# Designed miniproteins, single chains, continued (2), part 100

Each design is a single chain, and the fold is of that chain. pLDDT is the mean over its residues in the fold that is shown.

## One batch from the design tools (miniprotein)

Design m7481
Fold by ESMFold2-Fast:
Structure m7481 (fold): chain A 67 residues (1-67)
Amino acid sequence: SQDTLDALHRTAERLAGIDPEEARRVYLEALRLIRQGKWREALEVMLRAAERHGLDDSAEELRRLLS
């Protein structure tokens, strides 16, 4: 959904402020998974990155989308 894509993009933007290389890598992996219809796995990849970098608000938003 657009809401899911928007959440993934916002999380990637926040990650880019910390680690732009990691942000680009995980965002491209999430988009690859989405192209395969693997929306849950895309959210999980981004959630793990958000958790590693202490982006608690982003992590909580992504967990709600996984529910």
Scores: mean pLDDT 86

Design m7482
Fold by ESMFold2-Fast:
Structure m7482 (fold): chain A 90 residues (1-90)
Amino acid sequence: EEERRFEAEVYEGLLLIQIGILKIDAENARKQGREEVAQTLDELISAIEAGDEEKARELANKLYELTGDKSIKRLVDRAIELRRKVEELR
């Protein structure tokens, strides 16, 4: 049980790092006047935190269409997977 708790803490830390990257991206988009991108990133962060995987993937696709940045999809997929691991280890 102690090992499961340690693993959960590690995955939670990694998930918080991924969410932190998205928050930085949202602030940067807002500073650049890209309000639609910033709003979509805020909605994406909320979907990830709520565990709404379908909505998170949909918002990641919308961000890719707006930005052309394929890395956003990979980051979101990693965040979803990490959240799954945290829930599994509870």
Scores: mean pLDDT 81

Design m7483
Fold by ESMFold2-Fast:
Structure m7483 (fold): chain A 89 residues (1-89)
Amino acid sequence: SLEELMERFDELLEKYGLEDKRRDLEAVIMREVLGLSYEEIGQALGISPETVRRNVANFRELLEKNPELKAEFEKLMEELRDFLNGEVR
């Protein structure tokens, strides 16, 4: 379920001591999985589009500095894409 996938993202953040980066993570998901604009993400998260751009860039920088975190994150992102593009049965 979406709830179980989001719990797994939260567990990933906790594993790497990044619980304070939850909003940055949400911005990345909205940008890269849902294809939303920075303005749309800003409205959804209650922040400015400029802050969204910074949050996305900051989280991507963290991923590039930690290849193991990046691999686990990209696996969850793929599972999220599969869930959203799957047939509801």
Scores: mean pLDDT 84

Design m7484
Fold by ESMFold2-Fast:
Structure m7484 (fold): chain A 92 residues (1-92)
Amino acid sequence: MEEIVEALEEAARKAKEAGVEELAEALEEAARLIKEGKSVDEVIKYLKEKVKDETVAEAAIAVVKAAELYAKGEITKEQFEEVVEMEINKVK
């Protein structure tokens, strides 16, 4: 799960640089929960329940799912970065 954490931390950094602070905070919290031993499913449930803005919640969940696919080798780094950029643009 180290690869998921690194992917989420990088996505949070990109969201913060783009000025979408609420998405950055949601992704940082997702990374923290994974570090604490929470499953991806538990993190998705947490984001759905706790992130008040539905667009931000959906964006964060999409990035978490993409990070898992990337960590499993099911998508490329470039495909993961495309998902992050698309989700950032939805929140802007």
Scores: mean pLDDT 86

Design m7485
Fold by ESMFold2-Fast:
Structure m7485 (fold): chain A 84 residues (1-84)
Amino acid sequence: MLEEIRKLAVEGAREVAKSGKATPRSVELGRQVTEELRRLLEEGVDVKELIKIVEEAAKAFADIAGEEAKKILEKILEEVKKSL
């Protein structure tokens, strides 16, 4: 479960790095990350643990795609925080 979010983020990072922008595939991967996060919240996973997972995924993403991809994942993290 938690590892799946990281894998999706890495795949999204590769897509963004390849295109230099948000592509339909990177948007779809972002939706899958959001759906998995929502599912974990509904299953009662602690929000602090979810934030840690998103931060680890953001770090992996930034290592692959650089500053622009990091900003995209920061947006996802802020959306998770707002849905509290």
Scores: mean pLDDT 68

Design m7486
Fold by ESMFold2-Fast:
Structure m7486 (fold): chain A 59 residues (1-59)
Amino acid sequence: MVEVTGTVVAALPSDENHALVGVLTEDGGYLGLVRPAAEGAALVVGAKATVRAESAREV
């Protein structure tokens, strides 16, 4: 399990079951994650958030 803290820059529904979430880390790195739609809906663009993923490398 990997946990990333940063600013949410995108939370876009891909379909009813999936969302694409973009996070800008504190060092200016960018991570894209495909997550369940409910998780994407809970994220606010521009807010600081912690995102957990089992494999952040696979996105």
Scores: mean pLDDT 66

Design m7487
Fold by ESMFold2-Fast:
Structure m7487 (fold): chain A 56 residues (1-56)
Amino acid sequence: MATEEQRKIVREIVDKEGLTPEAIRKIAEKTGLSEEEARDIAMDIVAEEYRKKVEE
């Protein structure tokens, strides 16, 4: 699992650019994570946000 700091970076980029290959690449470069790890974290964040939206 990534640190809270890395997770915040992932969330900011995903919120701004969406879940795209370019966003995943930027996250990996900025956090030092692999593209696979960055994607997994981004998917987790998107799933959490989506869950909150559909519960409303």
Scores: mean pLDDT 75

Design m7488
Fold by ESMFold2-Fast:
Structure m7488 (fold): chain A 79 residues (1-79)
Amino acid sequence: SMKEAEDRVLETVARVAAENGLSPEQTNALATAGLDGLDQGVPVEEVEKVVTEVAKKAAEEGLSAKEIYELAKKKLKES
């Protein structure tokens, strides 16, 4: 179901955000982008891959919440 896909994305976001030391604001931006991707028909496996990659890049490059949202949205639109 959509709720099961949303729960799975949120669990993945929480895990990768914790692993990469993201702030609550950064974590919320990543979660919002992932859920928007699901709503637009992106497969849950692709959403999980993108949020994992973006969380790592955010930690490596010091991305803001806005930059995280924009990067994740761009990557999800390309899938």
Scores: mean pLDDT 88

Design m7489
Fold by ESMFold2-Fast:
Structure m7489 (fold): chain A 96 residues (1-96)
Amino acid sequence: SAMEEENKKKLEEKLKKELEEWYEDIEKKIKEIEEALKKEKEQGETLSEEDQKASAVEILKRRLELIIEALKKMGAEKENIELAEKLLEKVKEKLK
């Protein structure tokens, strides 16, 4: 039990740092996902740049939803859950 609690705290601290970095520069994270998607397509459908950006934003949205679920399940601090939720709202605004 003690090792599980310590591992949860370390995971929460790691996720918090990642979320803080994403919150400071969300455009950079979207571009990183766009570049990863471009590299994965060795031969295939040429998505427009607008479609690639939309796909990157949807991927980031889904990742944030999964992170929020994980944080809630592990009993993370409210402040860290709220940070992830604020970031999700910021990402959702980019889909409008």
Scores: mean pLDDT 75

Design m7490
Fold by ESMFold2-Fast:
Structure m7490 (fold): chain A 80 residues (1-80)
Amino acid sequence: GLEELKEKFSEAIENKDFKSAAEYAVKILKESDEEEREYLLKIIKSLKELGYTELVEEILKLLEQEGDYDLLEELKEALK
């Protein structure tokens, strides 16, 4: 469920496993409603501001590779 994905996302960040963290973030974004997705986008923006640039780049790359262009554009807009 979403809560298990959120726990795995946090664990991957703690372990500096940004590839796995990006995979969990994308799964959360896809399974979330609009409110939960907006919240996660704010978290990703905050992580970028804290210097987790590699994580953000991995998320953007994964969305492009999977062809999730709507989520890719939504994330790019949130990061402005």
Scores: mean pLDDT 84

Design m7491
Fold by ESMFold2-Fast:
Structure m7491 (fold): chain A 92 residues (1-92)
Amino acid sequence: SMAREKAVAKLEEAAKIARDNGETESAEHLQRARDALKAGNEDEAVDHVVRAIEAVTDPEVLDKITRYALEALPNPTKAVAVALIGVARRVE
């Protein structure tokens, strides 16, 4: 599926942004999310995206990673929404 291939590429871009900015824990979770998505494990991919977002310390990196991660996931889950709200409250 071209949609899955594009989603995987966006998770790879998010992982690279995290690595380039020293967000090592976030980058590891984004790589695991990518691998889970490649294997067809969407729930596992979502769990790793949530953990990646929770691990980010830089607000600019958080914004970029969140955009790529949301574009990668076909449907936002309640868990992703809760994690995003939690992080937004910590940054604001």
Scores: mean pLDDT 75

Design m7492
Fold by ESMFold2-Fast:
Structure m7492 (fold): chain A 92 residues (1-92)
Amino acid sequence: SLASLLSKIIRDALLKKTDPNKKVPSSLAEPLEEAARATPHPRAREFLLKLADMARRGSSESEVGKLIREGRENLSSDEFGLALDLALQQAS
C-alpha cells in the first residue's frame, strides 16, 4: 500500500538508509497534498507541499530523505509528528 511505502521511506530517511538510485512514486503526491490541506501549521504545510512536489518530479529517496531530516530539525516535534501522521492517514 502507499501508506506502507511512505512509512518505509520515512523510517529509512530518519535512519539515513535511503537509496539514491530509487525513485519515490508520484502516487505519493496526492496524499501529501491532502495532508498539507489538513494541517493547521503553516510551516508543516510548506514541508508537506515540498515533499509532494518532489514525489511529482520523481525525486530519489535520498533527496526526499534529506528534506524529511530537515523537517525534523526545523519543525517542532508536534508540527513534524502531525504532518507525518496526516500523510500516512491520507495514504491509507
Scores: mean pLDDT 89

Design m7493
Fold by ESMFold2-Fast:
Structure m7493 (fold): chain A 84 residues (1-84)
Amino acid sequence: GAPVDPETLALIEEAAKRIEELAKEGKSELELARVMIELARRLGWLEEAERRAEELLARGVVEVPRELAIATAVNGLLAELLAA
């Protein structure tokens, strides 16, 4: 399986806890998306996530604000990392 560095795992766990807290408070999908965007920035994934988001929007896979498309791309990157 792909190795997940302890630092990377800690950042993912921190983001997951923040999303859970915001969701319990009834925060918007946009506020949850901003947590994912910040995670991508901290992991150095932001450029790749933005590229994938632009592809999703261009292909008509999603018709959402760009921030939500970026969050969707980040979830895809996390799934690829954690599928190890």
Scores: mean pLDDT 80

Design m7494
Fold by ESMFold2-Fast:
Structure m7494 (fold): chain A 97 residues (1-97)
Amino acid sequence: DDDDRLRTRRTLLAIASMLRGAADHLDAGDFDGAIALVQMALGAAESDPRLAPIRERVREVLDKVRATRDSGPAGAPEAARLAREVAREAERMALEL
């Protein structure tokens, strides 16, 4: 279904945008803002069964950001890097649709 494919593509691009925003918040030391954006991305990924692979990757970002908040800001660059990596994965999936 072309409409379903278009919807999935839009969702992947929205996930990528949210994860890039989360990485920017991590670079600024705003862990609560980063967590909120990653939770929104996870919710979007949970809406479509074909997004299961990216959903698992977004969960990894959420776990990493939460661990970084709990352990202190030294892990923020690594968490931001992972968020941007998963954003690129979502963008690649959108292109392949």
Scores: mean pLDDT 88

Design m7495
Fold by ESMFold2-Fast:
Structure m7495 (fold): chain A 63 residues (1-63)
Amino acid sequence: MSAEERERLLAEAVAMIERARDAAELSRNGREAYELLLSAGLSVDEATALTTRAAIEAQSRLA
């Protein structure tokens, strides 16, 4: 996978989490984003850090 493709997948993964409207969507979208990032070749630590940051922001909006 190219660096450009990786950056697009990172943006897509974050956007999935950010568009979640409720806790169930956040859980589903977060898992899908995490799997997408791992498929893109990110480490578990990198995928976890990115999805966690996006999820914290989304949770703040949903509370």
Scores: mean pLDDT 78

Design m7496
Fold by ESMFold2-Fast:
Structure m7496 (fold): chain A 89 residues (1-89)
Amino acid sequence: SVREKLEEALRDLEETREYVSKNELSEEEKQALADQILALADFLAAQGHEEEAARLREVAERLRRAKSNEEVIEALEEAIEAVRRALAA
């Protein structure tokens, strides 16, 4: 179901945030994460969650430009909030 896919995405993002709290992402890992978030944004837009999709697209761009671990964590927290809002709707 759509809900199950969003719950899985939320878990994946929370696990990634925990990992990043202890480790720096490589450039390849950061790009892969941004691509995953963009795919999730497209999925949310297809489900009618336009505001959350737009926020995830901003997060993906921010991740690609991130120069610090703190910026990556901040972006992940925003992505997690967007998915939680979609789940609450």
Scores: mean pLDDT 87

Design m7497
Fold by ESMFold2-Fast:
Structure m7497 (fold): chain A 89 residues (1-89)
Amino acid sequence: MQSIYDQLMDISRQVGQQILQQNPDSPVSTIAQQSFQQSMSILVDDSRDDPQRSRDIMDFASRVGSDPSFRQQVFNQVQQIVQDIRQQM
């Protein structure tokens, strides 16, 4: 069973690639922020009919909101994913 973190990273890679292809000149930080927001929306929508999964996603979102170190770790990882995609283009 993949963690919410691992699922977010997988979705962010797919979403980030699409955003970067449409906006190749945008800063990595901007693409990463947009990728994170869209990936979270996808996870929330996908879990709408699963109360346990919705709870796990809300707990994850709450931790990102309340824990600056965890928030920074998440955003740094998404930025690294976007940068890696740019290097492979």
Scores: mean pLDDT 82

Design m7498
Fold by ESMFold2-Fast:
Structure m7498 (fold): chain A 117 residues (1-117)
Amino acid sequence: MKPLDPEVERKLREAIELLREAWRRAGEAVPDTPEAAVRLAAIALLIVGAEASLELGDARGAIRNLIAAARGLAELAPDDEEVRRLAREALEKAAEAARLAGDEELAEEAERLVREL
């Protein structure tokens, strides 16, 4: 496996940490229902998938999982300003990583989602 650009890896690790914090906050903000628990579990799997892709040197896979996780968190806790702020910051880092990796389509997708939050 070719090593990732260190700046791409750093930005993706920072985005993962921001989404883990957003996930913890969303878990406290949403009602304690089976539906919320299932949605939180699905988002946690996307964050784990991003970490796994990163360990495999798959920047594109990591970015896709981060975009999906950020969207899920924003949809789960739409009125939580801090969850929305953390998701936006993670998406901004994912967009920067996508540009550095030469993936303009993923960068544009992440930047579009930032504007919607």
Scores: mean pLDDT 86

Design m7499
Fold by ESMFold2-Fast:
Structure m7499 (fold): chain A 93 residues (1-93)
Amino acid sequence: MPLIPPYELTPEEKAWIERVLAKGKEASPEEVLYAFSVAAFSTDEELVRKAADLLIEKRDELGFYAFFYAKAVLDYSANPVAREAAERILKGE
């Protein structure tokens, strides 16, 4: 299958992701995973990087789910920043 081209975030999606990022370590594992997945298929490179950084911080809480989402980004995302972020998650950096 071809890679998925990045899409433009709605204002509501962007606001929700920024709210999750603002919670930092207080964000639930589910919120962090969903924020990263939405950002990783979007055009917003800064949100991808920030969501990946938060996911790495919570990697021990996320376990297999962090690996699964990172692998999905590498398999399906055409966004080079998202692919780089996914590689960082897999390396634990």
Scores: mean pLDDT 80

Design m7500
Fold by ESMFold2-Fast:
Order: C-alpha cells, then structure tokens, then sequence
Structure m7500 (fold): chain A 64 residues (1-64)
C-alpha cells in the first residue's frame, strides 16, 4: 500500500467509525516516518469525535 493509499484508507475508516482500522493505518504511516499525515488524521478524528483514534494516535507519537 502506498502512503497516499494508507492516508485515504485511514480517512475512510475514520468516517465509517472503524476505529481499529484507522489506528492500524495511522500506525503504518508513523512507522514510515509520515508524521505530518498521521497528525492530520488525528486532528480529523478529533473533529469527528473518534476519541479512541485520538488516544491511540497520541500514545503512538509518545513512543517516537
């Protein structure tokens, strides 16, 4: 999966309320060094009230 495909899939997962898939895809972006895209997804999740995605994304960034 390309970085663009990971980002688009994560956006769809957040919109669908699939928090587990969103977290997995955000983790893959962080592992690839795509911190700016991962942070944008965290902000988007916060705007939609996806608290689980926000919490897990914050924890992933603490380990970097």
Amino acid sequence: MSIEELYEAALEAIRAGDDATAIELIEQLIKRGEYERAEKLGVYAALLGRDSVVAHTTELFRKV
Scores: mean pLDDT 83

Design m7501
Fold by ESMFold2-Fast:
Structure m7501 (fold): chain A 94 residues (1-94)
Amino acid sequence: KNVFSLFNPDGKLSEETIKEAFNLLDVDGDGVISYEDFKYYLGKIFRESGYNPTEEQLEEIFKLADKDGDGKIDYEEFKYLMEHGEEASEIIKK
């Protein structure tokens, strides 16, 4: 069960769906997701979905998306995470 299916309810990952998910996590509207916002919202989504991720697991998932290591996730990095959500789901399940 891929937890990122919450952002892909039709079983097809669309550009619009990814943008909607990004906008949900981009609470400041600055075009990037901070680690603080990512941890808060993704942690909440996982807990509401029956998962109980640790802070360390959420940090691992953030690092999968934050390829340039700037401590922020831009839209392209977020899109990569959505396309590779299976890897993030395995971190939560372990």
Scores: mean pLDDT 68

Design m7502
Fold by ESMFold2-Fast:
Structure m7502 (fold): chain A 84 residues (1-84)
Amino acid sequence: EEPAFSPPEALRERLAAAHAAGDVAAEAALSAEFNVAVARFLVEQTRAGRLARERAIEALEGLLVGTDDPAARAEIRRLLEELR
């Protein structure tokens, strides 16, 4: 019950729940996790031939701009290096 693009959607639901509860720490952690999940999904789509590599690189660079968590940034950078 874990399809390829399910993690970003499930994390979005968890992020919305944390936001509704006013849990700032959980919201920040889930936001970072969501950005990493989106980055991994984009890389998977590129490997499957469903997304152009150049488009995935642009999207990953955009995620880095919106990501402050050091661990999440490190993972997104690794994924960028893999596509280059």
Scores: mean pLDDT 75

Design m7503
Fold by ESMFold2-Fast:
Structure m7503 (fold): chain A 79 residues (1-79)
Amino acid sequence: KYKEKAEFYLELARKIAKDSDPDELLEEAEKKGASPEVIEDIKYLKRNQTVESRVGTALRLIGESIDYELKYEELEKKS
């Protein structure tokens, strides 16, 4: 659930950092049910393939991964 989502977003961020094809990234994100915001970020990356755009998109996905990891920890603390 949350752990799988965190791992997925982290892997997606790594692929973006490694100059992966934005079309492949978009297809994978859509099939895995990424948030609309993440999907729009990848679409924007496809139109503007600059270092700044790739770094920004990767950082956002890392942030999403951290958020899901924190949710997983909260769930574990539930009595």
Scores: mean pLDDT 75

Design m7504
Fold by ESMFold2-Fast:
Structure m7504 (fold): chain A 95 residues (1-95)
Amino acid sequence: KIEVEDISGGAGDTITKEFGDATLTVKLSSDSPAALELAGRFISSFEKYQYGISFSVISPDDGAVTSFEAKAKNENDENEKLISEVLNERSKELL
């Protein structure tokens, strides 16, 4: 089971996590529970797999999470799982 990191912050805050040679940076546009939960899920996923993913995610204009960026390692299945989690959270926001 993936445990979600307990994240707190406000609009404009930046959270940075390092995973070996990969860095995950999250900029918050709001302190909404949805934005904080999304950030926590993302960070916990990187910690669980101990791998980075090279991609960027643009936040919705509704003021949730602003951006994500990390570098990929060579584990395809783990990268796909992390991407699936991000897509699931974004689909909830679009509903």
Scores: mean pLDDT 48

Design m7505
Fold by ESMFold2-Fast:
Structure m7505 (fold): chain A 87 residues (1-87)
Amino acid sequence: MLEERIRELEREGIEVAREGARLLGEREGWSEEEIRRAQEEAEARVRELGRKILELAKTDPELAQEMLERLERTLEEDRRLVEELRA
């Protein structure tokens, strides 16, 4: 259950992070190459965080749960910002 939730949030986080980078880049007038690079960097950061939480879940599941809850809150805030940028 915890591992599945971490993987789900990682997937959702990647989607939101990539879209946020695209919208921000378009707003700031970045080139397609700059937007692509920002999306790749944002995705890499989310994947690294997800991997670390997943590894932590095997050694300290309570701390992993706390980190997961923080990630959930961050994702909800990021989704709100993406919706604002779309408007």
Scores: mean pLDDT 82

Design m7506
Fold by ESMFold2-Fast:
Structure m7506 (fold): chain A 65 residues (1-65)
Amino acid sequence: MMEELEEAARRIAEKANEVPDLEAEVKGTRIEVYAKRLTIGTELILIGVEFEAKLAGAEFEFHLL
């Protein structure tokens, strides 16, 4: 259970890190995403990332820099 959550969190964070202007890091089972700039494209991606995190049971935090 916890190991599966950590793997899911890592995969979700890796996807977010593929987006320019987004930086994601994992702290245990928590996914923290930092955005330097919000465009319509990055907002849509963030909505998707948050949904994936909730489905996986991971905690999601978003910070605008």
Scores: mean pLDDT 77

Design m7507
Fold by ESMFold2-Fast:
Structure m7507 (fold): chain A 73 residues (1-73)
Amino acid sequence: MAEVERRKRREEFEREVDEGIRSLQAATWLAIARSALERGLDPSVVEEAIEKARQLGDEETLAEIERLVESHR
């Protein structure tokens, strides 16, 4: 009844929150990489952002960081 449906909604919400947090973390590293490239900061900052995006398993964010690196050559 209501308790079983409430439990399913909670599990779905927790999964959506976890996915949202991972997406926000990936977006944060993308923003760090972009800022570092725009400001001409040490390449190690961009390398760290790439490694963090890879650890998060966000292939789209990783590809975007690599694209930014290529565009700033």
Scores: mean pLDDT 76

Design m7508
Fold by ESMFold2-Fast:
Structure m7508 (fold): chain A 85 residues (1-85)
Amino acid sequence: MTFGQRLLQELEEKLQEIKNALQELASQGIQLPQSVLDEIEQLVKQGLELFSQVNDDSLSVEERQKYLNESFKLLDEALELVKKA
């Protein structure tokens, strides 16, 4: 597997973990405040937007690495918000 394929797989795994954790809370009757759900959605959206920049050839290697790191950081923050419930 190439490095890019592995990163895409890790991205998909983090998104699936967030989705599964939210579904588990819902199945238990646990309702997160709308403000927390909105924050999770914004973090995921921002993370995905930054990940889209990783393959932009108009950007420097340093800028692409920065976008990659920030993308995964935002997704980890979203997952932690779900897990705190």
Scores: mean pLDDT 78

Design m7509
Fold by ESMFold2-Fast:
Structure m7509 (fold): chain A 116 residues (1-116)
Amino acid sequence: QEQQLLQQIRQVIAQLRQLQEDVRAATTRAQLEQQFQRLLQVYQQVVDLTDQVLSLPQPSRELLQAAIQAEDLLADVFRLLSEKARELGMDDMARQAETAARVARNISAHLQELLD
């Protein structure tokens, strides 16, 4: 179970890195809207995987570190998307992305506490 979760988290991290590049490359409102929808799907995957890690009686340090990395990267991608959304006048999307980034950062902080 732990090895399977770790592999799934690593796959989501790779997907988030690709999304970060796609968001950075977005130049139109339509492109950014498409990336936001993709990011919301990945966000749900990160939530589900983090919940699985936290439901284990004693999650390994490696699993916790991978989950932290996924949450931190998710926060970074939402922050980048929020900045681009503001530049394009998409204020509602910018606010939603900023809220999601803060939530991901808070989850990362809680996971860091479990390592100590």
Scores: mean pLDDT 90

Design m7510
Fold by ESMFold2-Fast:
Structure m7510 (fold): chain A 75 residues (1-75)
Amino acid sequence: SMEEKKAKNYEQAIKDLVEHAKLVRENAAKYPDQKAAFDAALAQIRKQLDTVIENLEKIDPERAKKLREEADKAL
């Protein structure tokens, strides 16, 4: 269905954003002189995650809940 295709696209976007957040956090720890830039990047990732998860919740609330929990652990 079109909704399932959208749900899969949102799920993939959430997973990509979670992996990006993990890399930003790892780099922030390694390069403290770049902390302000990494903090800004992490803030943008959080905003994007919230938007994508809210969109997924309208289609599949159980899948959105699971991915929200995964994102919260990464951030």
Scores: mean pLDDT 87

Design m7511
Fold by ESMFold2-Fast:
Formats: sequence, structure tokens, C-alpha cells
Structure m7511 (fold): chain A 83 residues (1-83)
Amino acid sequence: LKEELKKIFELTEEAIKAIEEGDSEKAKELIEELKEYAKKASPTVQLAIAAELERIRFVAKQKGDEEVAEFAEEAIKEVLELL
């Protein structure tokens, strides 16, 4: 659990950094990785991934990256549908 949460946090921080650097393609790739990880995860880890995807969506919206924000919103919906 702790190792899984660490990986999720690291992927989230990398996605946020990509957004801050204007690398929308890399940000979307990392969002996709979080979504795919959620499909193999326990419900507790799925909820943690949904929360981190919401954080990515918030940062993307604040930086004006609407494409990444919409991509993250769709990923959140898919992860929540697993619950």
C-alpha cells in the first residue's frame, strides 16, 4: 500500500511538472498511466488515484491547459466507474 501510494504520488508530481513546462503530451501520457494503474488497484488505491487525478485537473485548469484538464476529468470518471 505505502509503495503504491508513493508511485501514484510520483506520477502525479511528474504530470504536474509536465503541465508547468507546457508538455501537454507528456502530461496526458502520465494521466493515462495513472488510469491504467487504477484498473489493477484495490478500491482504496483507486480512490487515491482519483484524488491525485483531480489535483492534476486543477493544476491544468489553473495553467490554462484545457485539453489536459478535460483529459484528466475523463480519467477521473473512468476510475470512479471502477468503484
Scores: mean pLDDT 86

Design m7512
Fold by ESMFold2-Fast:
Structure m7512 (fold): chain A 83 residues (1-83)
Amino acid sequence: MEEEEKRIDELLASKSPEAKKELARKVLELLDALDRDPNDERARTLLLKIVGGLFPPFAARHSDEERIAFARTLRPVFEFMAE
């Protein structure tokens, strides 16, 4: 998991289209994991890190559950980005 968190930091810092697609695919994977088990601590930790990196002003003003709900609402956007 520490290696996955470092990879997410690298993807968030990257300006490449490939990094954006990889982040979008990772979000979809994590959302699917949370749909199967809402208490998946790995999926929660990594998804919250991505939301915090992509939407810092929103993340600073909202709870972990609100951040996860926001990511779920944006699922179609991540599906589009992953293409």
Scores: mean pLDDT 81

Design m7513
Fold by ESMFold2-Fast:
Structure m7513 (fold): chain A 94 residues (1-94)
Amino acid sequence: SRDQLLNQLEAIRATSPNRENQLKATAYILVLSNRGSLKAAYSAEDEPALLAHLLPVAGSLKLNREEFGQLRKYVLDLLDTDVEQSAQQFLARN
């Protein structure tokens, strides 16, 4: 189920010793939960609207500038993909 998928991604985000896996899990959670809003913000080149989604999770993970840029890249790369299938493949590897 979607809830099981999100719970497994949240576990990786919270507990993974690998920062790249935390960033990827966070990007999957953001896109699965907010795809329409994120696509609208990106298409409108509305950086403040995009940042409204990214900044709270960046703060929670205490991301530096480079890690924030990587999270943003992962989120944008997922917007036009089969995000549920990609997330399932990510979980199978981690």
Scores: mean pLDDT 87

Design m7514
Fold by ESMFold2-Fast:
Structure m7514 (fold): chain A 78 residues (1-78)
Amino acid sequence: SAEEIAKLKEKLAELKKKLQELQKKMGDEVLKISKKTGLSLDEAGQKWIEENPELVAEIQKLLDEIKAVQEELAKLEA
């Protein structure tokens, strides 16, 4: 129904917003590591992943939830 589609779109928007905020925080922290250590952004990113396993897991969970909502929306809009 149109109401179900609207609710899923709202849920998708909130999940995307939370993911964007976490990705911005990650980017800011990776840049700080790079500047502080002289590591490349890729090396600083790897170091951040190793030091922040809980945040990595949260990002992965958000990506999985976004994918699930997108797949449900695709089925309802088909």
Scores: mean pLDDT 87

